# Designs tried in a protein design run: designed miniproteins, single chains, continued (5). Part 13

Each design is a single chain, and the fold is of that chain. pLDDT is the mean over its residues in the fold that is shown.

## One batch from the design tools (miniprotein)

Design m16447
Fold by ESMFold2-Fast:
Structure m16447 (fold): chain A 67 residues (1-67)
Amino acid sequence: MGEEHLKKAREELRRGDVEGAVEHLKKAAEAGHPNAAEYLRIASTLALALGDRETAEELRKKAEELE
């Protein structure tokens, strides 16, 4: 369920694992959470902050597809 992935994302951020948090936010969207597009945008922003522009663009495209 998407909520479990959000919980894991928050825990990864507390541990300083930003990349892990991005993966869990992506999984929350894939799990069909009602705010999937919003979660993909958050994951895209985090990926961009990490310098991973390619992943950020892929996540943004998925968010647009869900809107």
Scores: mean pLDDT 74

Design m16449
Fold by ESMFold2-Fast:
Structure m16449 (fold): chain A 71 residues (1-71)
Amino acid sequence: MEEKIKETRELGEEAVRRLEELGLLEGAEAARLMEEALIAKLEGKEEEAKELYEKAKELGESVREEVLAAE
């Protein structure tokens, strides 16, 4: 369990860092929330995991809508 949490965190941190370097700050935040949701689920915190997942999804959908509206 601990090892899977560590791997998930490391992969998530890498993804967030790359998105931040590209200037995709809201995408980086959504990725960060998704990472926390996965870690919470692995820890058995089902309600927290669901809340974090919904927040990540909502943020991602908002960013997509803004991009489509700008085009």
Scores: mean pLDDT 72

Design m16450
Fold by ESMFold2-Fast:
Structure m16450 (fold): chain A 141 residues (1-141)
Amino acid sequence: MPLDRYGWSLEVSQILRYLAIGDLEKAKELIEKDPSLLFEQDYYGRTLLHQIAEMLSSLPTNRELALELLRFAAELVPESLLIQDDYGRTALHVLAEAAPIVDPERLEEFFRLVEKLQPEALEIKDDRGLTPREVYERNLA
């Protein structure tokens, strides 16, 4: 498949577009059709999950849909949560950076889900030496 300007397949770009316009069902359908899309990395080492987590801070109108899509993808392919970008960040680090903007109960619910599905993801340190939980705690202060 042809790649977009960031090195993603057209399918990854299309999933992000569906999420941006609020079409959660179509975004989920594309992920279910090809779960390997969750392992694709852009030119910065970022996955679809990194981008969904970043959208939580950038798209206030679609935060609940972004969280639901992130939960859906994590349950389908938990090991995708282990992938680090060029800054050593997992999607959980990016999500934790959104903590002041996102409902703390919803973030805690997602961290508890990760603890059950892929606990190793909670122990990964970014280039600052911080785990996702440490990023989360600092952003609440």
Scores: mean pLDDT 80

Design m16451
Fold by ESMFold2-Fast:
Structure m16451 (fold): chain A 80 residues (1-80)
Amino acid sequence: MEEFEEKLKKALERAAGGLSVEEAQALLEKDPNDALAWYDLGEALAREGRLEEAIEAYRKALELDPSLKAAAEKLAELLA
């Protein structure tokens, strides 16, 4: 129950401004194949101005889930 509430809270934080780098890294420590967590890491890194690291995180998200349109759109924006 608490795990579901925490996941829902993180989804709301993404809508409001996203997860921190530390929060996204914590998700990846639990599941390094979580494509959405890699996307969240990319968003957090981009907000800190760490654009090269953000690009790598978005690439990893797409390698794990090629249907993640949000990650593809962010890569297109950063590589344009």
Scores: mean pLDDT 75

Design m16452
Fold by ESMFold2-Fast:
Structure m16452 (fold): chain A 82 residues (1-82)
Amino acid sequence: MSKELEEKKKKIEEEIDEAMFRMISTVTNVPYSLIKRLNKTLPGKKTIEILKEMDTKYDLSKLSNAEISEILKKLEEELKKK
């Protein structure tokens, strides 16, 4: 079977995820590097879920990058603990 096709599919899925996270970074003003780090531990929907919780609770556009980083780290740890 086409192992090459499966590898291409995986790469496309990774590129789609990257594009989605870049878009979220632009909209929420959260640094892309923080979103990428979060996604490494909590992939896909979990990363988006955390960012929505932050935006609802803290209004991310008013926070500094350092504050956003600290909050993301805490939410990441809380979701991993479950």
Scores: mean pLDDT 68

Design m16453
Fold by ESMFold2-Fast:
Structure m16453 (fold): chain A 67 residues (1-67)
Amino acid sequence: MSPLELAIRIIAHELHREYGVDPEEVEKLLKDYLEGKITEEELVKRLQELGVPEEVAKRAVEGLKRV
């Protein structure tokens, strides 16, 4: 498993545990962002629509960028 794939799974699992979001939906959004299919703004907005607070969503994106 690549470091990015592992980071995506960890982020999705933590958000599922804390906010009850679907981890598969989170993984898809993070992958779409990394592939350039959606912008950072769109990723944050869609995570908020799933129930993740804006600041938490922004921190998750920043953490993913540092892998």
Scores: mean pLDDT 83

Design m16454
Fold by ESMFold2-Fast:
Structure m16454 (fold): chain A 76 residues (1-76)
Amino acid sequence: MEEAIEKVREILQRGMDRALEALRAGDGKRAKDLIQQAIRDARELGDRLGLPKEVRDEVISTVLGEFSVRANEILG
C-alpha cells in the first residue's frame, strides 16, 4: 500500500509543480488544465493499483492543499 500511495503522490506532485510554473508564467488556464490532468492521472493510477477510494482521495486532498498554499504565495 505505501508504494502505491507514494506513486500516486509522485504523479500528483509532478503535475502540481508544472501547474505552479504555469502560474509563475502568468498562464492560469494552463495551470488549471495541468491540475485537472494530474487529478485524473492520480485517480486512474490509484484505481489501477487497488488503492481504497478514501486513501486515494486523502492523498489528492493533501497535495491539493499544499498546491493551494504555494499558489496563494504566487498570486497574492
Scores: mean pLDDT 82

Design m16455
Fold by ESMFold2-Fast:
Structure m16455 (fold): chain A 67 residues (1-67)
Amino acid sequence: DEREKQLEELKKRAIEFAKKAGLDVKEVEKLFEKLVKEGKSLEEIADEITKYLIDNLEPSKAKEVAG
């Protein structure tokens, strides 16, 4: 279904950014699964994941992840 495709795409992007930033991929996956289990909307999941990634970036890595 459309929602499942969007969730999988969001998960792939989050994992890719986490790898580039040197973050723990397992923690990103746990957060994603927790938010999905809690019935969060796609937008809420995207917001929480993005906030986690930004809050956990080393200052020197933020530019690399952002582009």
Scores: mean pLDDT 74

Design m16456
Fold by ESMFold2-Fast:
Structure m16456 (fold): chain A 93 residues (1-93)
Amino acid sequence: MSKTQLAIATLSMAIMAAAVAKIAARREGDEEKAKAAEEAIRLIVEAERAIEEEGDYERAVRLLEEAAEIMEKAGLLEAARVIRRAAENVREL
């Protein structure tokens, strides 16, 4: 399996975690958490683009760490942990 394929699979898991958190927040009427999750999704998508278009794994790690911090500050700790793990996995590639 290629380094890029492993990175994209890892990012897909991070996007899914953030998307689930966003849906749950919207269902609970928590607009601040929903907004945080949406911002995290944007950063993870940007990280995927950094890998696919530029091969910039260091930038992707920074974007994932920023996404995790946004989720942590919003109290979305489970999604933040998945995103943190994604950053660590990408760093090891």
Scores: mean pLDDT 87

Design m16457
Fold by ESMFold2-Fast:
Structure m16457 (fold): chain A 73 residues (1-73)
Amino acid sequence: SVSKKDVENYEAIIREAAELLEDPAAWEAFLARIQQPTPEDTQASIALLRREAEALRRKREEERRRREEEERR
C-alpha cells in the first residue's frame, strides 16, 4: 500500500526535479523512463528520481558557477 507520506514525497521530488529542469519536454522524457503504475514501484521511482535530480543539479550548479565567474570579470 502507498501511504499519504509516500505520495507527498513522490510529489515533492517530482516538483523539485521539474523546477530544476524547467523544460516540460525534458521532464516528460524523464517521466517516461520511470513510469510506474503500481504502488510498490513508486518507491523505486522516487529513488531513481532523486538520483537523477541530484546528478542534474550538480551539472547545473557547475554551469552556473562557471558562467558567474566569467561574467563577474
Scores: mean pLDDT 64

Design m16458
Fold by ESMFold2-Fast:
Structure m16458 (fold): chain A 71 residues (1-71)
Amino acid sequence: ASVLAAVRRLKDVPADQVYAAARAIVEAGGDDAIEPLVAALPDLPAEHREPVVRALVEVGGERAREALAAA
């Protein structure tokens, strides 16, 4: 699926583009993008984690907040 492929590519995205990339993944995948993005956080470089969390909180809705709290 395109969502899982995009999540796997986040580690290779320049840090200044990670927020836009993560936001695009959530917008394309909806709720199905939330858990893969949260699960990928520990494997991302530290500088990539905050932009991904910010995108999840801003466009992922309540499901993203619950998934982040559980992680």
Scores: mean pLDDT 80

Design m16459
Fold by ESMFold2-Fast:
Structure m16459 (fold): chain A 67 residues (1-67)
Amino acid sequence: MEREAVLLIVSAKLLIIAAELEGAPEEKIREARRLAREAERALEAGDVERAKRLAEEAIRIASEAIE
C-alpha cells in the first residue's frame, strides 16, 4: 500500500534528523539519507515494495547510528 510506504519514508526522515541531533557519524547519516532518497524515487516510479524496503533499511541504519 502506497500510504504505508509514505509513512515509512517519513519515519526514516524523522529518525535521520534525530540521529544527526544525537551526533551520529556523518557516514551513517549520509547512507541513511541516500536510502531515504532512493525510497522516494522508487515510490515516485510506482515501485511501492522497493520504496518500503529502502525506507526500512534507512530506518535501520539511522536507529543503529544512535546506539
Scores: mean pLDDT 85

Design m16460
Fold by ESMFold2-Fast:
Structure m16460 (fold): chain A 86 residues (1-86)
Amino acid sequence: MKIVIRLENATPGQAIAAVGVGVDAELSGGKFEVEVKGDEVTVTAENAGPEAIQSALGLAQGVVRNGGRAEIRREGDTLTVTLVGP
């Protein structure tokens, strides 16, 4: 599965956690890319396994618990997680 994580107003910890999702996908034989533009961080991971999916969902829950917002969308084999910090 492909995972796209978009972070707005990301804390350093949230950015590291998002990169961790990419690393989980790479360790499973996939690949990932990171794009940083101002206060926005985008992590795109391909061939993501269950561990990477769980990490992405955990990050979304963490952002919401800290007063941020999360939107999760699935279209085909692509999971898009859009996160906005408080």
Scores: mean pLDDT 81

Design m16461
Fold by ESMFold2-Fast:
Structure m16461 (fold): chain A 80 residues (1-80)
Amino acid sequence: NREALLEEVDAGILEIQLAMVKRLYKEGRISPEEAIEMLKKILEQARDLLARATSPQVRKRLEDIIAEAEKLLKEVEKDL
């Protein structure tokens, strides 16, 4: 159905955004402050999606995104 497809798309967008932040930060292309801002936005969006997601597969993907984003956020905050 349309809702399930949109949940899959939204999770995929967040996965791409997280991968981009991780790459840009590791390559020194964005500041720690910029990385923190981007990661906080990803976490907010992932948590919002997780609260309303009904698909077990989508829920797992969102939980993985949250865990990776939280881990990266702690690493970036240490670099401040």
Scores: mean pLDDT 87

Design m16462
Fold by ESMFold2-Fast:
Structure m16462 (fold): chain A 61 residues (1-61)
Amino acid sequence: SLEDLLRESIDAILKMAEEYKKKGDFEKAEQLVKTAIDFAEKYLSPEEAEEVKKRAEEILK
């Protein structure tokens, strides 16, 4: 479904953000995290968007 594709895309973006952070590219990691949150807020339920935000905050720690 389109929703499953969106969830998979958000997961891929968050994984990419984690990889950039590990490489020391914090600016790119932050940009990717913001993109993932923006998609989740626009296309997923409020509960799912909140989960993505929590995961994003953990990546940026």
Scores: mean pLDDT 86

Design m16463
Fold by ESMFold2-Fast:
Structure m16463 (fold): chain A 74 residues (1-74)
Amino acid sequence: SDSAEDAANRVGALVSRGQFEEAADWLVEQGYVSEEEAREIADKAYEEYLKTGNSSVAAQVARDLTREILERQE
């Protein structure tokens, strides 16, 4: 949905700037995900950043996970 895509894109943009915690906080504040889900998104994106040194790869991981979680909310 457009809402899931918009949320994923904003999270990706924040992560691409190294703002992992801000991305997680924003998702929770908007009511898109739980604190546990937001932590998972931030942690997995940061893990990929540590492996690759590439914020664009981390941003893609954050975007994909955010979209996947929101698409599971039925």
Scores: mean pLDDT 84

Design m16464
Fold by ESMFold2-Fast:
Structure m16464 (fold): chain A 62 residues (1-62)
Amino acid sequence: DAEIREARERGVRAERAGDYGTAAAHYRRASELAAEKFGPEHPEAELNAALAESLRRDHGLP
């Protein structure tokens, strides 16, 4: 899925740049798109949600 892939790629680029807030937002968007298309228990939805929450936890993000 191009939309999920693009959102995840934006997240990866932001994370590599040290912009953890932007990365978390993009990972969350990828998770939401995957949940809408495949269901919330789908591996892509769960993985991207976990990536977003990990960044929020580790960097004190809202």
Scores: mean pLDDT 82

Design m16465
Fold by ESMFold2-Fast:
Structure m16465 (fold): chain A 75 residues (1-75)
Amino acid sequence: MEHIERGRELIDEGLKAYEEGDYLKATELFVEAVRAFSESDSPEAAALATAALLLAVGMGLDTGNEEVIELVNKA
């Protein structure tokens, strides 16, 4: 399940970026994680894609940054 493994790596990288205060990078990584999970047809991947999307939406709500909001809209 390489798509699930890639998505998990992207979530871990996004959380590290968030801890560093790089909200734009965190959002980009969470959006990439949504895409990676969406390439899998498993129910687990669908749940993980939803979780990743909620993380990206949270970045947009917390920052109000137009670039962050644009990235979320692309997910």
Scores: mean pLDDT 76

Design m16466
Fold by ESMFold2-Fast:
Structure m16466 (fold): chain A 102 residues (1-102)
Amino acid sequence: MVVEGELKVEVEPGKEGQAKLVLNVPDGAKVRLIANAEGDGEGVVIVYLDGKEIAQVNVKKGTSGQTEGEVVVPGGDHEIVVKVRNLGKGVVKVNMRAIAEV
């Protein structure tokens, strides 16, 4: 069985942003989080699961970045947070997918 979620966040120059998703998963699910970041900004994208950092990617102006994290979790609700710090002069756009498999 597969459970999937997606969230997007866009962060203006010199700003920080975050987006949050609650994913309800079956017992023993492997949660895979895939974050893609793009745009004309520069910054750091960090992915958290239940308050723990599981993945990070740096975004540079005119490039795209991707990071992945995987974790096995107990059943129930899990909070996924993507935090973005944009240190550049352009916008940073992040698209994150959460995939839970049993």
Scores: mean pLDDT 80

Design m16467
Fold by ESMFold2-Fast:
Structure m16467 (fold): chain A 98 residues (1-98)
Amino acid sequence: MIRSAFALPLVDVDPEKGTGTVIASVIVDKDTDPEEARRYAIELAEKAVKDSPFAKKILDIEVEIRPHPLDPDKLIVTATATVEVDPSLVPKGLARRA
């Protein structure tokens, strides 16, 4: 089951391509079903995208499962979502200059 979860704000915005990145991570017990763990990370990333005023849609999601470096009974599951953004709505401080 989930022990902790977080999502990073919209990062790595490319205004020329109209894309950005959202990263969501969950920490689960190592005996958690891998598909359930992936689903939790994906749902968290999708919610972070939906809650963002700058993101239009998800273009791709990559999910990675890693052992926790300090706790052998835990896994870190990270979903990295590439999203389409409206560059006119993105604050200048978040836009990556290509």
Scores: mean pLDDT 72

Design m16468
Fold by ESMFold2-Fast:
Structure m16468 (fold): chain A 61 residues (1-61)
Amino acid sequence: EEEKKREAYEALKALRDMERLGVSPEDIEAFRKEVLERLGLKNFEELEKLAQSYIDELKKR
């Protein structure tokens, strides 16, 4: 669904921001796991694919 794809994209952006700001690796991993559970995804690769789908759809507008 579109909302789920948008959330995946926003989560990837948040993860990059956390890395840039020097957030601890454990906090980054905890956030990653929380997002995967909230969105019902099996792993980070699924999250990346879902976010890519959102980006592809956005570029066609």
Scores: mean pLDDT 79

Design m16469
Fold by ESMFold2-Fast:
Structure m16469 (fold): chain A 76 residues (1-76)
Amino acid sequence: FARFAASPAMLPLIDLSHEQSQRAAELAQTVQALVQAVLAGDKEKEAELKETLKTKFKLSDEAIELLLKMYRDSRA
């Protein structure tokens, strides 16, 4: 691909990139809110945000716990 080519096949990829960027931003915002709820000891808010991650983003409980661990480890 020595040159940029505007083709019909590129339109879905561009649209997918925009959708993925939006979804990544929403995911990051939800994870950040979950971290804040955990730090505040708000178990009810924590449960709501975990459910949002499971239903909206299709994350497993293990994936959510891994994300929280990564955030904790990044501080240490």
Scores: mean pLDDT 69

Design m16470
Fold by ESMFold2-Fast:
Structure m16470 (fold): chain A 79 residues (1-79)
Amino acid sequence: DEEKFNKLKEYLINVLKLSEKTAEALAKAILEETGGDLSKLDWEILGKAIKKLPEEYRNEISIEDAHKILEYAKELAKE
């Protein structure tokens, strides 16, 4: 879902202040690992998505950022 990708990417850039490259790669990886269903995103799946990224992109993502991503994804998944 292009809309979910764009919303997640914008959150990663504008709120978490990640670089555009990291935000794009992470948003794509999260959607691939969840099959587009953000309600399935948990710590294990997020960790798997992050591990797919190059080390330089992974180093931008703090533990605090990971928690915020999980919360935001749950909000996006709500009807």
Scores: mean pLDDT 84

Design m16471
Fold by ESMFold2-Fast:
Structure m16471 (fold): chain A 64 residues (1-64)
Amino acid sequence: SEEEIRRAREEEERIVEEAREEYERFLKENPDVPESVKEFMETKLGMLEIARDTEVWILERQAK
């Protein structure tokens, strides 16, 4: 249903936001972290965003 898709989107967005906050905290605690580590963590955040978008797309497709 449309409501289920909306809730799934909100839940995935919460997961992404929580991960972003954890990453920002990590950077504040570790200002000298190597660029490669930062890039890796940012890649992981991007993967979570793709996972969110994919899950929503699947649910929208199944509802039709």
Scores: mean pLDDT 82

Design m16472
Fold by ESMFold2-Fast:
Structure m16472 (fold): chain A 67 residues (1-67)
Amino acid sequence: MENIKKQAEELAKKAREYLEKGDFKTAAVYASQALLLDPNNKEAAEVLREALEKMGNSPEAVDWLVA
């Protein structure tokens, strides 16, 4: 039934697109939203991990993630 899993998959795909474009903050946002809908979404988890790793070169990125 749930459209939740499909929404998570769509968000994970968008996150991947932004990651490939170098927009790591937007990629992390979409990946985080996908994980909120489906915590077991492997693609979203991978994109979030990569985005955070890339953002690790910018201290301000940590402040964005931990409000």
Scores: mean pLDDT 74

Design m16473
Fold by ESMFold2-Fast:
Structure m16473 (fold): chain A 69 residues (1-69)
Amino acid sequence: MEKFSREEAEREIEQVEKELEELEKNNDKNAAKLSGLILRLVAVLLETEDEELRKRAEELIERLKELMK
């Protein structure tokens, strides 16, 4: 079955969150970086059924959308 383990999904979310914090800190609105992080979060949503991890991924997507404005 093509799915992230819970550990893999959690690690991916943590890495995206760290990169998002750096982008926010530097006011870096680079579209390629922002879209890349969104795609990584979408992959997490496709590969995990964990409600908590899905909610975290959705919140990070919202933060990325806010940064793009």
Scores: mean pLDDT 78

Design m16474
Fold by ESMFold2-Fast:
Structure m16474 (fold): chain A 70 residues (1-70)
Amino acid sequence: GASEAKKLVEEGKRAYEQGNLEEAKALFEQSLKLDPKNVEALRNLGRVYSDLGNLEEAQKYLLEAAELER
């Protein structure tokens, strides 16, 4: 549920701060499976893809997040 999606976002943020980019990516992707319109998860996943050098994927997720905030 939404509460579980939020916990995954918080775990993903911790993984990201520790430099565990692949773990952070997996946690944000799991959050989006539970809540596909979670703007925070989309924004954080886009940031992780950017840090991994996957700029096309980063742009896709960041654009989706921006569209949902209109």
Scores: mean pLDDT 87

Design m16475
Fold by ESMFold2-Fast:
Structure m16475 (fold): chain A 72 residues (1-72)
Amino acid sequence: SMAARTEEARRAAEEALAEARALAEQVPAFLPSAEALEAAFRRGLEQPDAADQAEAYLAGARALIAEIRAAL
């Protein structure tokens, strides 16, 4: 169902954003990017296309995780 898809994407995005934040705390130069992405994600969930927003922010969080890991 669409509700199940939205909830799954939201949880995956929240987990990835939390990992990105924890990694950014180890490399503070990335902290503003992690904070901006978290704020944008919260606003995105208020949109009518919340599932697509959550999937987009999941991809963004995974990209940020990869960049921070490359800097470690």
Scores: mean pLDDT 83

Design m16476
Fold by ESMFold2-Fast:
Structure m16476 (fold): chain A 91 residues (1-91)
Amino acid sequence: MELSEEQRRLLEEALELIKEGMKALDEGDYEKAAELFERAAELARETGTPDALAAAEAAEKAAEAAREGDTRKAAIYATAAMLLLIGALLD
């Protein structure tokens, strides 16, 4: 299965947004973390591959947890989203 150039670009951008969101979460900026995770979810969803759609769901859950101040739950979901995005890029 070959990713298009556009699909690869969207996944790489989503992955960078998850990394930035995790940094914002670590810095205590929960609203910024949530916004970054939501943007990553939108880009992953546009890709439409199974791993990317799963990453979008995980990123949305990370955003919700970040807004609730549940940093542990947010970090777990963000890590899951990151791994799923990496998996999508390897296919």
Scores: mean pLDDT 86

Design m16477
Fold by ESMFold2-Fast:
Structure m16477 (fold): chain A 72 residues (1-72)
Amino acid sequence: DLEKKGKEYEKKGKEAEKAGDYKTAFEYYNQASLYYKQAAEQSKDPAKSKELEEKALELQRKAVRAMNLAAA
């Protein structure tokens, strides 16, 4: 279940971010975003697909922020 994997990696990203491990947070948020994007692509329900796509974009923004913090 791609959505379940997305939630799992989102949680791991949050835990890494709280620990100050921004490189690991980036990797987990990026992976979570990819799982949600794939779930959206496979969904035949337009409303669910939109929600999953919006979630993927939110997680991609969190990944970019973590990457910038890791590079600092």
Scores: mean pLDDT 86

Design m16478
Fold by ESMFold2-Fast:
Order: C-alpha cells, then structure tokens, then sequence
Structure m16478 (fold): chain A 75 residues (1-75)
C-alpha cells in the first residue's frame, strides 16, 4: 500500500538510503498515473510536495515543521 511505502521511505531517509527528491519523484509518478484532468494533476502534484516535506520532517523528527505543513493544508 502507499502507507506501507511511505513508512519505509521515512526509515530509508533516516538511514540516508534515499533522498527527499526520490520520494517526491515517486509521489509525482503516482499523481500523474491517477490524475484524470489537468486540474486534478495540479492538485495531486501540490499534495505530493506536501507529503514529501512531511516525510522529510518525520525522518528529521521536526514536529514543528509538521505543524506548519498541517496549517498550510487546512487553509
């Protein structure tokens, strides 16, 4: 599942086995594969960037950054 992959990505980022850019690339691939319109693609790409930032913040234990990202998503 995507959730299982994201959990694995946090651990791999902590161990420097992957980069945030590789996480973002994978999420953008999922966005492009699942989008049905240009508008949906733009929204899914925006979400992909937020998820990649959240995964990096989790790997760094940056809980303040996670709060900031949550506030941006709820605007």
Amino acid sequence: SLADWLEEAVEKLKNNEITKEEVLERLEEVARARSRSEEELEKLLELARYIAEAIEALANEDFKKLEELEKELLK
Scores: mean pLDDT 80

Design m16479
Fold by ESMFold2-Fast:
Structure m16479 (fold): chain A 55 residues (1-55)
Amino acid sequence: SLFDEIKEKIENAKTFAELFEALKLYIENRDKFSEEEKKELSEVLSKKYQELLAK
C-alpha cells in the first residue's frame, strides 16, 4: 500500500535528502490517509528526523 511504501521510505532514510523525498510523497498524498495513518507517519518522520539531526 502507499502508506506502507511511505513508512518504509521514512524508516530506511539514511540522509535528509532521502527523508525529504519521503516527506514530499506523504504531502502529495496526505488527504488519502486516515487520521491514524497520518499520526503514525508523523511519529515515524519525527523520530527519523531527530535521529538524523543528532548525527
Scores: mean pLDDT 82

Design m16480
Fold by ESMFold2-Fast:
Parts: C-alpha cells; sequence; structure tokens
Structure m16480 (fold): chain A 81 residues (1-81)
C-alpha cells in the first residue's frame, strides 16, 4: 500500500501530465473530456487522502491510470494523423 506522501506525489504528477496534454492538444474534444474526468477523479482522490481513506485513494488512482492510458493513446493517434 502506498503511503500518504507517495499518493500525494503521484496525484500531483498525474495532474501535471493531464495539464500538459490539455495544453498540447487544446481544442480536441476527446482530450478535453478525458482531462476533465481525470481532474474530477484527482479531486476525489485528494479528498480521500485528506480524510485518511487511503484505500479509496488507491482505487481512484488506478482509475486515473486507466484514463491516462486512454489519453496517451488519443495523443498518439493525433500525432500520427
Amino acid sequence: MLSREELERQLEGYRLVAEFYRERFAGDPEVEALVEEIEELLERAEEAVRAGDLETAERLLREINRLLDQLLARATALEAA
């Protein structure tokens, strides 16, 4: 199980990655939708960490990872076009 500090660092890293892709592919509705969903899950995960609910935070982190994989796939497709 990740520590609170490790969870906080990983969530911060994911926020920066999502912001990077939003800026790089500004105006793509699929990228915008994925980033919005990731940001909502990040807020929920940060709230769970503050509440001491590390189990919920880890579950949300796994969901964020799945969405980041989709974001990377979309970004790759946009660069290939």
Scores: mean pLDDT 84

Design m16481
Fold by ESMFold2-Fast:
Structure m16481 (fold): chain A 98 residues (1-98)
Amino acid sequence: GRERAEEALERLRRALEEGDAEAAVEALRELAEAAREVEDPELLREAAEAAVRAAERFPEAAEEAVEALRAILARAPKELVAELIGRLLRAIGLVLDA
């Protein structure tokens, strides 16, 4: 689980740096599956931050970002859940207002 999540997160970060929406969608799908087996709260936080950034940068990846966040939030501490929901709502608001 952990190694797969780390690999998916690295691919997602690379897609974000390169502006590759298709690669971001694929990485988010892998991250959603891998997150279900992750016990590391720091890795979950980093994965969640990357998923939110993907939703903010690539509207076309929003569905996959939401699915990845849902998987991460099922494992994440309550404080992280509140922070991420706030950021995701702001990202969705920006897309709807643009």
Scores: mean pLDDT 77

Design m16482
Fold by ESMFold2-Fast:
Structure m16482 (fold): chain A 55 residues (1-55)
Amino acid sequence: TLTTPAAPVPKSPEEIAAFLRAQGHEEEAKGVETGDGVGIARANRLYYAAQQAAA
């Protein structure tokens, strides 16, 4: 396992969408998958907020 404390690497849309679906954010996950820019920005915000909350 590599432990690099660098800035977080952006996840692929599929990975973000899968995580959001697991958290019950189906609508945001679909936005990421369809390439909607607004949906992608919102989904990224939710994804990283959840990651920080889980840390």
Scores: mean pLDDT 66

Design m16483
Fold by ESMFold2-Fast:
Order: structure tokens, then C-alpha cells, then sequence
Structure m16483 (fold): chain A 61 residues (1-61)
């Protein structure tokens, strides 16, 4: 299902969150770098991914 596929993609991103945040800091896009350089950006990203995964899992009941 689309929901199961989205959950899998989000769980993969969560598992790679620190790697993705480090890549964002090294991004050629100045907007992406500025967001990644803010205090709490990696933690905020992880929290948002966890919240979205939980929301989608509730819909699979």
C-alpha cells in the first residue's frame, strides 16, 4: 500500500538522519545549509520524522 511504502521511506530517512543532516550542512544550496546550521535542526528533523511515522502507522490499524 502507499502508506506502508511511505512508512518504509520515512523509517529509512530516520535511520539515516545524522548522515542526511551532515549532507545538508555540506549542500551547495545556501538555504539548505542555513537551515541545517540552526541549533536543534537534526533533533527537529528526527522528531518530525518520528511523528509522521507514528501518524501513518495509526492509519494502518
Amino acid sequence: SELENEIKQLEERLARADELWAAALASPDPVIRAVAARDGTAEDMKAALQARIAELKEKLK
Scores: mean pLDDT 74

